# Ledger of designs, part 38: designed miniproteins, single chains, continued (5)

Each design is a single chain, and the fold is of that chain. pLDDT is the mean over its residues in the fold that is shown.

## One batch from the design tools (miniprotein)

Design m17386
Fold by ESMFold2-Fast:
Order: structure tokens, then sequence, then C-alpha cells
Structure m17386 (fold): chain A 56 residues (1-56)
């Protein structure tokens, strides 16, 4: 499922940021961008990102 893959990539991205592993974080962000572009799930990605980013 595209939505599950987006959630997983975003969670790993935020974990990398918390660990200050910015190189990994940017790589995960690039993978997410490609996945969203290929699947057309940009709205889903934005919604999930809002939930994860604003939860803090």
Amino acid sequence: DVRERIEKLLKEYFEAIKQKDYERAFKLLEELEELVRESGAEDDAVEILRELALEE
C-alpha cells in the first residue's frame, strides 16, 4: 500500500532527524518524493506529514 510506505518513510525521516542523521533524512525525503510522484499520492503525503509534524 502506497499510504503505508509513505507513513513508514516519514516516520524513518523524523527518527533520522531526531538522531541528527541528516544525510539519511535527506535520502529518505528523496525516496518519499519519488514515491509520491509515481503514485500521485501527494495529498495523502501532505496529510500524513501534517499529522506527524504537528503531533509534537
Scores: mean pLDDT 76

Design m17387
Fold by ESMFold2-Fast:
Structure m17387 (fold): chain A 68 residues (1-68)
Amino acid sequence: AEAERDAEARRLIADGFARLLVHYGVATPEEAEAMRERIVAGDPETLKEARQRIADALAPEIAENRAL
């Protein structure tokens, strides 16, 4: 149950980040899929990279929202 729960949590996180990477145009669909597989496998470096790319994509949007 615990291992299944942890695997499910990793899949949800990986799927979410892959969708955001493609949505913000900071990864190709192929690159996002490769990153998703690594996150599902528990690679912390790929998770960190995905988070950084999304954060960098959101930084200009946050600045624009402050100007509105």
Scores: mean pLDDT 75

Design m17388
Fold by ESMFold2-Fast:
Structure m17388 (fold): chain A 80 residues (1-80)
Amino acid sequence: SEIEKIKKELEEAIEKGDLEKVIELVDKLRKLGVSRDEIGEILSSLLRKKPEDEAVEIGDAVALHYAEKYREDYGAGPDP
């Protein structure tokens, strides 16, 4: 499966701290129709193997990429 191949590459990129590669692979999963929630679950599972500080930095980088590239999907923050 293409998704399983990307998940393996994503694990390797996270282990190496390659944020650019992590973002590229997350974008590929999104293009294959993997939902944001499913991508979040995959990332959470992989990031649990990293130190907390590194996991937060990777998670923040992915969240920022999504906010910038898919701003229309995220919109402005919750309406007050």
Scores: mean pLDDT 71

Design m17389
Fold by ESMFold2-Fast:
Structure m17389 (fold): chain A 66 residues (1-66)
Amino acid sequence: MEEKQKKIEELVAERDRLTAEARALYQANVTVSADGSVTASPETRARLKEIGDRIIDIDEELEKLK
């Protein structure tokens, strides 16, 4: 049980960190124009996609550990 709980805590912490990183990237590196157009560097967009994919993987692992 303790090993399972530690794994859950580790995955939750990683997910929270990634969510915070995505939010920070949006605030610092994404510009929304008055016409609704969104400007972000290719590097920022790639990182946001990577974060999203990792969160999906974490959610799948968490479901398996429940």
Scores: mean pLDDT 77

Design m17390
Fold by ESMFold2-Fast:
Structure m17390 (fold): chain A 83 residues (1-83)
Amino acid sequence: LEEKAKKLEEQAKEYEEKAKKLKEEAKELFEKAEKLAKEDPSKKEEVQKLLSEAGKKLTEAKQYEALAEDLKKEAEELKKKLE
């Protein structure tokens, strides 16, 4: 049971790192979109594409955060049952 809790914690950490990377990528895309919108108003379609891609990455990041939270909760419950 202790080993199982440890594995869940490690898996949760991996998902958190994945979510963090996706959030960073989304932030870069938002910054690029904002910059492009200010510098070239004719590229509205390109700006919309960047915003859409950023939104998709944020959605994926939220999914990984939820998975990590569930795994941490399961690990905590397992630790509680060991005492």
Scores: mean pLDDT 83

Design m17391
Fold by ESMFold2-Fast:
Structure m17391 (fold): chain A 56 residues (1-56)
Amino acid sequence: MEKEKLAEEFKEYLIKNTSLTEEAAEDLAEKLLKASKTVEELKEKIEEAKEEVKKR
């Protein structure tokens, strides 16, 4: 539940703040969600990904 909410918020962030398509944003968010075992781990991965895409 909490992890899914974070993934959806991240997807919305990507769509609004980057040139990624909805499909690419969904794929990235799902990839981070699947790779994370805890909410805290997911938060860390999301912040790292935000910094990475922000520079593009």
Scores: mean pLDDT 77

Design m17392
Fold by ESMFold2-Fast:
Structure m17392 (fold): chain A 82 residues (1-82)
Amino acid sequence: SMEELLKKIEEAEDKFAEAVNNRDLEAAVKAAEEIAEIAAQDKELKEKMIERFEGGLDSAKEAGDKIAAEALQAGLDKLKAL
């Protein structure tokens, strides 16, 4: 269901935020890719998540946050490939 997908995205977003805060690139990439896999299950969620990843990536690059930028790029690449 949409409710279950949104809950899973929130859980993966929490993992992503924790990994970035802990400067853990491997965990951040895994979380971003998990978000991508969940969002790809619904066409509208996939389209919205592409926009969110693109916006997040631009912001991370502007801020010089290399861990967030690399993880968001990995998630975006995976989401576009699905």
Scores: mean pLDDT 90

Design m17393
Fold by ESMFold2-Fast:
Structure m17393 (fold): chain A 55 residues (1-55)
Amino acid sequence: SIVQEILVRMMARELLARGASDEEVIAAIREQMAVLGYNVSDAEIRRAIDRVKAA
């Protein structure tokens, strides 16, 4: 879902901007998305981290 991808990328951007490590970002996004009823893979979250770092 494009909405899921946007949400994951926005959360990754905010967490990385606050100095979170890649592993902290993965854990936090996985937990938050699960609360919202989504099942997000580590691979999807890592792609979002890579996109944020490339920008």
Scores: mean pLDDT 84

Design m17394
Fold by ESMFold2-Fast:
Structure m17394 (fold): chain A 87 residues (1-87)
Amino acid sequence: RERARQLVLDEHRENLADLPEELRELELRALEAAAAGDLEAARAALRELVARDPEAAAVTTDEDLARAAERLRAEVERRIEAAEAEL
């Protein structure tokens, strides 16, 4: 499982290569927190990402961020399971 988790994180880092470093760090932080099951840390990272877009920040609620963190957790679990099947 840890090997599959690391593979997912490495692939995600590669997919973010074209993003500015600051946004890349926030995206990776959110995914790592979600992969660890730390939804509060994932939500905090997503809040910082949304704050970089003032229009999105104005309409995004704490409930939206909590839902986004849950969805990110489900997505990263799906990716880890797929990576485990490849091993």
Scores: mean pLDDT 76

Design m17395
Fold by ESMFold2-Fast:
Structure m17395 (fold): chain A 80 residues (1-80)
Amino acid sequence: MAEITIKPDGTATLKLGETEVELEVLEQGPLEVGSKIKLRFKHNPETIVTVEITSVDGNTATGTLTSESGVKLPVTIKKE
C-alpha cells in the first residue's frame, strides 16, 4: 500500500515500497470521509493526482489515489 504524509507547510511525501516521491499540496479538504486532496509531483509539476478519503481513524486516513490517466492506487494518509 502507498503512504502519503502531509506536512503543515503544504508539502507531502508519497512512499511506494522503498520509493519516496516529493509532492506539493494544491487543494486539501478536511481529514474526513469524502474529502479530496489534490497533489502535484515536485519533480514533474505537470503530474497531478487526486486522493479521495474513504475512511478516517484519528490522524490516519485511507483513500484512493487517482491519476489523470485513470490509474487507481489504495493509499494511507497521515497528517503531521
Scores: mean pLDDT 80

Design m17396
Fold by ESMFold2-Fast:
Formats: structure tokens, C-alpha cells, sequence
Structure m17396 (fold): chain A 61 residues (1-61)
């Protein structure tokens, strides 16, 4: 099962995937991060990648 941190990141990424104000490229990166969080055995790497994607999106707003 996902850690609480991974679940919070996944919910945030789901919002960004459905955000029409974001570019398609940003939505695709959010989808990639969400998929990695949901499927990866390397949860530390998946969490790090998700944080980097979220930070990039938030900086570009």
C-alpha cells in the first residue's frame, strides 16, 4: 500500500492532470509521476520524482 506522503502527492497530481490551465506537457509529466507512484517498487525514487514534477508546475504558475 502507498505511504501517506505518496497518497497526498498522488491526489495533488490527479488535480494537475485535470487542470485545463496547465500545458499538455505539464499534464503528461503529472500522469507519468502518478503512474510511477502507483506502480513502482522504488517508492523513494517515485516520491522524489513526484515532488520535482509538482515543484516545477507550481513554479510555472
Amino acid sequence: SLSPEAKELLEKLKKYINDPSLSREEQIRAMAAALLLATSDDQERAIKFAKEVIERIEKEK
Scores: mean pLDDT 82

Design m17397
Fold by ESMFold2-Fast:
Structure m17397 (fold): chain A 60 residues (1-60)
Amino acid sequence: MSEKEKEAQDLGVLGAILIAEGRLEEGRELMERAVKLFEESGDLEGAKNVRKALERMLAE
């Protein structure tokens, strides 16, 4: 994996954990950053997966 793709995966996972712990604002920020890094690295599937996870966790 590229450095950006690895960072994006790490941020996505950490963000999801923070949201699950009730730290919604911090988790949302990290997951949004992960989406941007996946897009920059050309991993559109990774970006899509993080967006879907974020929508499921935060959008009622």
Scores: mean pLDDT 80

Design m17398
Fold by ESMFold2-Fast:
Structure m17398 (fold): chain A 69 residues (1-69)
Amino acid sequence: DLSLRRPAMVVLRSSPDTTDAELDELVERVRRVMAEGGSEGVTLLPVDESDEDAAIARARELNARRDAE
């Protein structure tokens, strides 16, 4: 079902030593769960460093909107 208040998970590199392989493994796990229909409200967004600021801004705005609602 579609919902206006669904959880969103943005995967950002928490440190410079976080590898693409580790990030890809997390994406694989989330996709597996979503394919089973268990967590359709969970969205995992892998982002490159060039898009990192935009991803952070989006995650920040989503949190603020959730707190407001």
Scores: mean pLDDT 52

Design m17399
Fold by ESMFold2-Fast:
Structure m17399 (fold): chain A 66 residues (1-66)
Amino acid sequence: DLEKKKEEIKKKVEEIKEKQKEALKKGEQALTPEDMVYNAMYVLIENNLFDEEHYKEYEEWLEATK
């Protein structure tokens, strides 16, 4: 279900934003490669461009970050 995937991505990005805020206060690296992939998906969601084909492509990128 694409809508559930969008909800999960939004939740993950909210967690990333909080983590980034704390990391930047400590002078640490704010984003991991995995975080960057989630942020890219979120940009597509916010611009109403996110679809199942994009999700599959970004899932492959997420696997590549492991």
Scores: mean pLDDT 76

Design m17400
Fold by ESMFold2-Fast:
Structure m17400 (fold): chain A 65 residues (1-65)
Amino acid sequence: AAPSVEEARREAEEALELVKSGDARKATAGLIRLVGLLEDARAAGNEEAVRILEEAIREAMEIVK
């Protein structure tokens, strides 16, 4: 099912911890998960979940650049 706002928040927190770990493989896995959830949220029209996931992806990308 498409992610709830609660699920999006949890996944964002977990993925950001993976990115902060300093392990590029873990950071990549977290980003892939977030992108999949973002597409599911977009398909469902859950605008708040989309915002949360887009913000998390943006933050993660700034850390790994």
Scores: mean pLDDT 79

Design m17402
Fold by ESMFold2-Fast:
Parts: sequence; structure tokens; C-alpha cells
Structure m17402 (fold): chain A 66 residues (1-66)
Amino acid sequence: SLLEEIKRLIEKFKEAVLNKDYETAQKYLDEIFRLLGGLNDEEREEALKLFYKAMIETVKELAKRK
């Protein structure tokens, strides 16, 4: 499933950001947006909502580490 692949990439992106590996994070981010372009409107909205939630969780985790 394309949505399942996007979910895996989101987790890898989060891990790279938490490890301060911004070069690897950028590669995963580029791939996520590339795959999002291949979805229909409903699937893309669901994927973007999941991505947004993951970004918020990542920011909260980074704040917790301070």
C-alpha cells in the first residue's frame, strides 16, 4: 500500500530529525512529498493529516529533550 510506505517514511523522517541527521531527513521528506503527488485527493488528505500529526509529535519529543 502506498499509504503504508508513506507511514514508514514518516517514521524514518522523525528518527532522522531526532538524531539531528538533517541530510537524511531531507531525503525522506522529498520522497514523502513525491509519493503524496501520486495519491488521489482523499488519500492525500489522509496522508497529510498523518504527516502533520507525526510532525507535532516530533516537535513535542524535541522539546522534551531540552
Scores: mean pLDDT 82

Design m17403
Fold by ESMFold2-Fast:
Structure m17403 (fold): chain A 67 residues (1-67)
Amino acid sequence: SQEEGDVALHLARVALEQGDYERAKRHAEAALELKGPDDKEALTLLAEALEGLGDHEEARKYRERAE
């Protein structure tokens, strides 16, 4: 649901703030699944988590999809 997706986005943001990029990636992926493949906020948070993990190429792809 959208509400569950919004909770997943919140958890992804909290994980990013804490520097827990693996957890941020997991929650951002869940948000994308719940809100839809084109949800710009979920795609952006996933890209940020991937940057934190050093996956720069994958991060760029998700950032491009968010645009």
Scores: mean pLDDT 87

Design m17404
Fold by ESMFold2-Fast:
Order: C-alpha cells, then structure tokens, then sequence
Structure m17404 (fold): chain A 73 residues (1-73)
C-alpha cells in the first residue's frame, strides 16, 4: 500500500514537472515554436495567453509542493 502510494506520487510529480517545463518554455520559445505551444495549451488546457499560462503554472507549482510534502511522509 505505502509503496504503491509512493510510486503514484512520484509519477504525479514527474507529470507536473513536465507540464511546468512546457509552460516555462512557452514564455521563452521562438515565434514558430510558440505557435505550436499556443495551440496545444489552448486546446488541452484552455490557456489563451501568457497571463493564463502563468496562473496555471502557479497552480501546478502548488500541486507539486503538496505532492512532494505527501511523498516525504
């Protein structure tokens, strides 16, 4: 039970970290790559601009913090 919980938390942490990387790259990519990121974020996450992307980033960072706190138990 505890091992399964730890494994699930580790996977969740990895997924959140990947999403954070994508959002951070959205702010720093060149124009061509930004267009691809924009479409994916709009379609899958409902993110229509940098402001919304940063708000979603903050939410992911909070989820990551909580998941790491739970993993440390």
Amino acid sequence: SMKEKIEKLKKKIEEIEKEIKLLLEFANVDPDKLAEFGKELIEKKGIVGVKEALEYLKKLEEELKKAKEELEK
Scores: mean pLDDT 63

Design m17405
Fold by ESMFold2-Fast:
Structure m17405 (fold): chain A 80 residues (1-80)
Amino acid sequence: SKEEFERLVEEVEELIAKLEEAIKKGDKEEVKKLVEKLRELIEELKRLAAEEKDEELKLLILVHALAVGGEVYVAERWLK
């Protein structure tokens, strides 16, 4: 639903803010935990998109999943 999508976006935004602070502090253990949580939310977004009947909302959910995936990719590269 649109409401579930909005909830997931808010959770993602909160975790991204925490991820940026953890990277700034050099806290690799916190970054690892936040990356794992973000990966779980990406899977929830993908599931929501697969179940969505509104094509425009489906595309918006997928775009958000891709954007979050990019942020996770950068964080994982920073961990190496």
Scores: mean pLDDT 87

Design m17406
Fold by ESMFold2-Fast:
Structure m17406 (fold): chain A 83 residues (1-83)
Amino acid sequence: AERARREAEELRRRAIELLREVAEHDPLAARAAERAEEGTVEGVGDALSLAGEAAARAEDEEVRERLTEAAELLLRAGQLLLS
């Protein structure tokens, strides 16, 4: 339990850093970072949805890769929080 929560927090923190790096390119990335920062299961779930939507809309490959990585990290964090 404690190890899973610590891992989820680390994954969530990395995702927030990636989202903030691309926040200038898409306001959905900024909103995703804000939702992830709440530290709740609901906030992480909303952040995952927003990051995924931003990635689908991204025209720049580097921005898309960072958003996709953030979404993967948020998905894993959410799974750990539900365990």
Scores: mean pLDDT 84

Design m17407
Fold by ESMFold2-Fast:
Structure m17407 (fold): chain A 101 residues (1-101)
Amino acid sequence: ASPELVELARRLMEKLRSLFGKPLDEAVKAAVDYLKEVFPGAEIEIKREKEGDYEVVTITARKGDLTITVHLVFKDGKVVAASVLVERGGERVGASYSLEP
């Protein structure tokens, strides 16, 4: 992947780490606001899905050939894991972090 995509994924993951332990509404708002800051004019889509004891919120930001997908994983109403996937023209760069037990 290009150094630009790697740096973007790194910066996004660093910011998302600050959301750990935060409640759903606060974390989703902060992630959306951050995506709007980093990726102005992008079309943003939000999906929520329950997966056993977890709720997964998928936030997708798209503009041109660049797509950024953020997953926020919630347990007991708080962020316990996050991932970022940055895609452009067949290139893919991902980063993830999970709260250790």
Scores: mean pLDDT 83

Design m17408
Fold by ESMFold2-Fast:
Structure m17408 (fold): chain A 56 residues (1-56)
Amino acid sequence: SAEERYRRIKEIIDKVIEKHFGKKMTVEEAQKKLTPEQVQKLTDEIIKELARFEES
């Protein structure tokens, strides 16, 4: 379902952030700790993981 897909996407985003910082935190908190270039790079990694999930 669309709801389940959204939940999975959210989990992927949270996991990418956790991997980068070594602990769970919100997207807002992550943005506060990163430069604009780092935010772009993190966003690219999230998009890559989402594409991999959708492919599977």
Scores: mean pLDDT 74

Design m17409
Fold by ESMFold2-Fast:
Structure m17409 (fold): chain A 64 residues (1-64)
Amino acid sequence: SSARDAARAQALGLQAAGLVEALTGEPAEVLSASVTGPTDGTAVVRAGGKEYTATRRDGVLTVE
């Protein structure tokens, strides 16, 4: 459902922001987050003036 996908996207964004904060030591802002499947999605996060793309695939979250 649309509401469920929105909730998943928000959760992904929050997880990505937390991961970027842990890696950078800077406050992170979620710029966008979207889910494309139950275990798949992407989020864009800004911290310390840089943008990071977080990708969730098969339950694994990675940051570039």
Scores: mean pLDDT 83

Design m17410
Fold by ESMFold2-Fast:
Structure m17410 (fold): chain A 67 residues (1-67)
Amino acid sequence: MVPPTASIEEYEEAIKKDPNNAQAWLNLGARLFAELRLEEAAEYFEKALELDPNNEEARLLLESVKL
Protein backbone atom coordinates (compact mmCIF):
# COMPACT_ATOMS: atom_id res chain seq x y z
CA MET A 1 0.00 0.00 0.00
CA VAL A 2 1.43 3.36 -1.07
CA PRO A 3 1.43 6.00 1.72
CA PRO A 4 -0.33 9.37 1.05
CA THR A 5 3.01 11.26 1.15
CA ALA A 6 4.65 9.03 -1.48
CA SER A 7 6.47 10.40 -4.53
CA ILE A 8 4.95 10.57 -8.02
CA GLU A 9 7.11 7.57 -9.02
CA GLU A 10 5.71 5.47 -6.16
CA TYR A 11 2.12 6.24 -7.21
CA GLU A 12 3.02 5.38 -10.81
CA GLU A 13 4.33 1.99 -9.61
CA ALA A 14 1.08 1.40 -7.68
CA ILE A 15 -0.93 2.22 -10.83
CA LYS A 16 1.20 -0.19 -12.92
CA LYS A 17 0.46 -2.99 -10.44
CA ASP A 18 -3.24 -2.11 -10.13
CA PRO A 19 -4.49 0.36 -12.77
CA ASN A 20 -7.99 0.19 -11.23
CA ASN A 21 -6.72 1.70 -7.95
CA ALA A 22 -8.71 4.97 -7.99
CA GLN A 23 -6.95 6.16 -4.82
CA ALA A 24 -3.51 5.96 -6.48
CA TRP A 25 -4.77 8.04 -9.43
CA LEU A 26 -6.30 10.55 -6.99
CA ASN A 27 -3.07 10.79 -4.97
CA LEU A 28 -0.95 11.26 -8.11
CA GLY A 29 -3.30 14.05 -9.23
CA ALA A 30 -3.05 15.70 -5.79
CA ARG A 31 0.77 15.66 -6.00
CA LEU A 32 0.66 17.26 -9.46
CA PHE A 33 -1.82 19.86 -8.16
CA ALA A 34 0.58 20.70 -5.30
CA GLU A 35 3.31 21.25 -7.95
CA LEU A 36 0.93 23.55 -9.93
CA ARG A 37 0.79 21.12 -12.85
CA LEU A 38 -2.95 21.74 -13.06
CA GLU A 39 -3.72 20.27 -16.51
CA GLU A 40 -1.96 16.99 -15.66
CA ALA A 41 -3.64 16.92 -12.23
CA ALA A 42 -7.05 17.31 -13.92
CA GLU A 43 -6.34 14.28 -16.17
CA TYR A 44 -5.51 12.08 -13.17
CA PHE A 45 -8.56 13.28 -11.20
CA GLU A 46 -10.72 12.46 -14.26
CA LYS A 47 -9.22 8.94 -14.30
CA ALA A 48 -9.93 8.52 -10.56
CA LEU A 49 -13.56 9.56 -11.16
CA GLU A 50 -13.81 7.13 -14.12
CA LEU A 51 -12.82 4.32 -11.74
CA ASP A 52 -14.87 5.60 -8.76
CA PRO A 53 -17.60 8.02 -9.95
CA ASN A 54 -18.97 8.51 -6.41
CA ASN A 55 -15.63 9.81 -5.08
CA GLU A 56 -16.59 13.29 -3.83
CA GLU A 57 -12.96 14.18 -3.00
CA ALA A 58 -11.83 13.52 -6.59
CA ARG A 59 -14.74 15.59 -7.97
CA LEU A 60 -14.00 18.54 -5.66
CA LEU A 61 -10.28 18.45 -6.49
CA LEU A 62 -11.07 18.32 -10.23
CA GLU A 63 -13.36 21.38 -9.86
CA SER A 64 -10.56 23.17 -7.94
CA VAL A 65 -7.91 22.61 -10.67
CA LYS A 66 -10.29 23.87 -13.40
CA LEU A 67 -10.83 27.22 -11.64
Scores: mean pLDDT 75

Design m17411
Fold by ESMFold2-Fast:
Formats: structure tokens, sequence, C-alpha cells
Structure m17411 (fold): chain A 76 residues (1-76)
């Protein structure tokens, strides 16, 4: 479900060290991408959003790992 997707994305971002408010906002945005875009476009948009948010809190390598993890959650 979209609710399960939202929770999984939020949990993934929290596990990678992002603040709760940021994790929640990005999870809501990722759900919007899945509702409005093709799966391929939603995955790419989710990756870009996760990298952009991650770069404020994480190293470049950690931000890439976060983006890869978020992409896998969206594909599942």
Amino acid sequence: SLEELRAAVEATMLAHGLPEDVARAIADQVVHFVETESLEDAVEMARRTAIAAGRLYLSPEQAKALADAVAEVVRA
C-alpha cells in the first residue's frame, strides 16, 4: 500500500541518519511521485530527492547509499 511505502521510505531515511521532519517530508514526496509518475520516473525522482536531502546531513558516499536504499524500497 502507499501507506506502507511511506513508512518504509521514512524508516530508511531515519536509519541513514536524517532528521525525523526531513524523513517524513521526503517520504510524503516519494509517495506523491509513485501516485503521479511512471514507476521508472518515480524511482529516479526519489533517488534525486534522497541525494539532495542526504547531502545536507551525510557524506557524498552515504547520500548515494541512502538514494540506492530508497530506490530499492520504491521498486519493491
Scores: mean pLDDT 86

Design m17412
Fold by ESMFold2-Fast:
Structure m17412 (fold): chain A 55 residues (1-55)
Amino acid sequence: LSDEEIKESALAAAEELVAAGDRHLALGLVQMAATSLSPELAEELIAEARALADK
């Protein structure tokens, strides 16, 4: 998988988990995915995931 594909998949899964009420699992998932990405893409993924969970 490319880094972009990992980021996209993690965001999609995180969005589903947030919708299901599992915000902690969503953040854990994106943090785990971020360890497989470049530092730049990891930062972007975490920021986008936080925006999705934002109230």
Scores: mean pLDDT 77

Design m17413
Fold by ESMFold2-Fast:
Structure m17413 (fold): chain A 90 residues (1-90)
Amino acid sequence: MRPTEDEINLALIEIQAAVLLTLAPSMTPEEFEEGVKRLVEWLKKAKEVMSPETLKQAADIATDLVRRAAELAGVPEIGERAVKEIQEIA
């Protein structure tokens, strides 16, 4: 069974957000902001090819993981700004 393009893009977004969460405690505020920018750019690109329903699911997962990552990185303000951008994409 081959995954759909939506399933592949969802998985790639989840992986990127999970990597950010994993690395967050060792990241500087600047490194975290760059990681978040890359995730947001990926979501904007994914919007062009994903269904609206799967994109919303991806945005919700990314929102949860980004908030947790921002708390671990000690930069909740960067996390909340990113969450606003992520939710506007969906």
Scores: mean pLDDT 83

Design m17414
Fold by ESMFold2-Fast:
Structure m17414 (fold): chain A 89 residues (1-89)
Amino acid sequence: MELLKKALELAKEALKAAEAGDVERAFEYASDAIIELLPLVEEGNKLAEKAAEYLVEAVLKLEQGDVEGAIEYLKKAIEYLEKAIEEAE
């Protein structure tokens, strides 16, 4: 639960940074969110796995300079993180 909430806050900060055009900070927050999710993905949390996959896509879009695409994937990651938290409650 704590890792999911931390990943959600990091993903929200990544989205905020991307929307502000701060690509470096968006990349940092999205990468940190992926790291926070790794233990949950390893334990078989499928919603955390899907959120991590969307965060990886967001990171790839940021590397390509596709900030609009990154924002789309960050929003999807946040949706799945919120769903993962709801199911863990």
Scores: mean pLDDT 87

Design m17415
Fold by ESMFold2-Fast:
Structure m17415 (fold): chain A 114 residues (1-114)
Amino acid sequence: MILEVPDLRDATPEEIIEYLRKVKEALEAARGADVDTQIAVLSAALRFGARVLNYLRERGLITDEEYERLRKLFQEAADALNEAIKTKSKEAVDRAGEAVLRFIDELIRVVEKR
């Protein structure tokens, strides 16, 4: 699956939520794929989530507390993904998937409050 990364400059909160939901659907669809495909989808999802987080921060649309919570979830997901890339074990990929999903779910919750 090719995830088209939208320009967030003029995106509405509703459009951002729809894009994040499509990312979540892509993550669920990739769960049955091979390890390399799962890593590629997780990497794309994490990069998109990071762009959304930076956009929200730069526009002053989130609090410092919300940003620090999301940054921590991002770092946990990035660390888990790096371990999955190094080991290519199913257990590491499953942990990375759970961490990325937690980060995306929290982004959706924060945007939905707008």
Scores: mean pLDDT 81

Design m17416
Fold by ESMFold2-Fast:
Structure m17416 (fold): chain A 65 residues (1-65)
Amino acid sequence: MEAAREAIEALVEELRDKLSEEEQRRVLETGLKAAEMALAAGASEEVAVKFAVREARQTAEDLLA
């Protein structure tokens, strides 16, 4: 979970000038929830981090469109 949080926070920091504080929170929340779901499904931490970053990035792209 900490590795997933750090990776998502790095993504949010890259986009901080393009996303509102509420949008940043939504991206972080979506990514962390994705990581939790992957881990609950039996995925490794590495797979959970990759899945979380992908879901967070997709959420950010949808908000910027």
Scores: mean pLDDT 82

Design m17417
Fold by ESMFold2-Fast:
Formats: sequence, C-alpha cells, structure tokens
Structure m17417 (fold): chain A 94 residues (1-94)
Amino acid sequence: DIDKANELATKAAEYELEKDYEKAIELYEQAYKLVKDKDPLLAAKILLRLGKLYEKLGDKEKAIEYYEESLRLAEELNDEKLIEEARENIEKIK
C-alpha cells in the first residue's frame, strides 16, 4: 500500500507540473487513503499538497480544511518544518 501510495503521489506531482490540478488532486486523495493510518508523516505531506492544489483551483474552504488537517497531524508528529509550512499557508490564504 505504501509503495502504491508513493507511485500515486509521483504521478500526482507530474500532473501538478502539467497544471492538471484536478487529476493531481484525484491521485493525491487516493494516495492519502492508502497511508492515513500507516504513515502519518507521508499523510501530513500529502494533505499539505492537497491544500495547495485546492488553493490553485480557487477552493479556499477546501484548501484551509486540508491545511488545518496537515497542521494537526504535523503537531502530533512534532515536525517543526511541516508545522511552519502548514501555518504559513493557512495565514496566507485567510
């Protein structure tokens, strides 16, 4: 499942570079479902990417939701870099 999640995240990143944000979101959401209970660090990183992608689509409410969930998980992990990135993105979008 983690290997599959990494494959999906890689493909999502490719679609993001092509500016196909909707397809990137679809693949990141699939990757998140595979890792949410197995790899909290990867899950937090995927949530941060989902927030950024929804922000690019103009879905501010959905972007904030994903950023806040990423922040919650980053705080549980005591990952200072992810906490800072999530807080900065929340502050900028609000």
Scores: mean pLDDT 86

Design m17418
Fold by ESMFold2-Fast:
Structure m17418 (fold): chain A 60 residues (1-60)
Amino acid sequence: YYNKGVSHFYSGNLLLAKKNFEEAIKLDPNFADAYFALSFIYKVEGELDKAEEYYRKGNR
């Protein structure tokens, strides 16, 4: 899922990228890279509160 999320992100498909990163987190809730990837996408979309939330979860 994480690799599919990265692929969709580079293709500009942020909706599918977020979906795949969310699935990666469901499979491994301690997968920090998936949280940081979601944080980055939310930051790009201007959703700063959500970006901060996911960044904090990844940093735990």
Scores: mean pLDDT 78

Design m17419
Fold by ESMFold2-Fast:
Structure m17419 (fold): chain A 58 residues (1-58)
Amino acid sequence: SKLEKFQELGEIAGYTVSSFSEEARKEAGKEIEKEAKKLGFKAKTEVTEDGLKVEVEE
């Protein structure tokens, strides 16, 4: 579904930003939340030591 594909993209983005600085990961999280909102979803992101945690729902 559209939500499933967006969740897959969130995982890919998190994997990519794991190599970023903490500041860059924080900004990436904000952009993911903005994009999810534009697509009609709610997303919550959290910076972790190794990347980003992304939770997406309706």
Scores: mean pLDDT 67

Design m17420
Fold by ESMFold2-Fast:
Structure m17420 (fold): chain A 67 residues (1-67)
Amino acid sequence: MEERLEKGKKIIDEYLEELKNSLSEEDLKKVLESLIEGLEFMLKFLPEDSEDRKLTEYEIEKLKEIL
């Protein structure tokens, strides 16, 4: 298991909990939809073998789970 990926996933999880606590349900859904669109666009520019791609894919998955 990659220590860096595990730490990155924890940071993403903490960030999403902060968003849930800071925003109304309506604003949260709009922010999540915008983040998903932006991250999916960014995937087109990330190298296939990069850790950044794996973390970005994880973040998209987590955002979709909340919607």
Scores: mean pLDDT 80

Design m17421
Fold by ESMFold2-Fast:
Structure m17421 (fold): chain A 95 residues (1-95)
Amino acid sequence: SVEEEARKLIEEARKLVREAKKLAKEVLEKSEGNKEKILQAIGLLLRAIGLELDVRRAEELLKKGKYEEALELAKKVVRDAKELVKDAKELLKSL
């Protein structure tokens, strides 16, 4: 069902955002005073915060029975969170 698909994607999005935040914090810790890398890590953390707000919005839509809107937002957040994890891994590898 649309509701079940939305719930699964919201849970996937939560896990991906958590992973991205962990990686971004690791970049910040390993940046060794490199201003450029620190600013890039902060940018990743701000993107993660934005995605956390979108996850909360998807949960509210689901609670209100707006399953199609919740699914569409959840799909977008999963896509954006996967890109954020990729960007965070690439930045960490550059250290």
Scores: mean pLDDT 87

Design m17422
Fold by ESMFold2-Fast:
Structure m17422 (fold): chain A 116 residues (1-116)
Amino acid sequence: SAAERAQRLHDEVVARGEEAIERLKQLRPDLPDEVIEAFREAMRHPGRAYEVYAMLEQMVLDAEAGDWDRPAVVDIPFELQKAAEAGDPEALEKMKQIADENVARHRAELEARRAA
């Protein structure tokens, strides 16, 4: 069903986000528990989960590069966030694409800076 598809997409991104949090904690043991819990709380909302996941992956990439002076930014349209929060699996699939594209772009930018 559509509800089962939406739940699977949300469960998938929460699991991927928890893996990113564990990597981030290893790289950034200085991060307060309150910051980690705020990301976990935000990921519990379907409309926020892919945005937060992409931000966490960007933070992991920045920490691995030794460059975390810049805030992680992910642009997801508000209308997609609203539809995903309402349980629309097509909105969640579109948010997944945008999140993956943001992470890939950030990775490419870091690699380009290393090559320069």
Scores: mean pLDDT 85

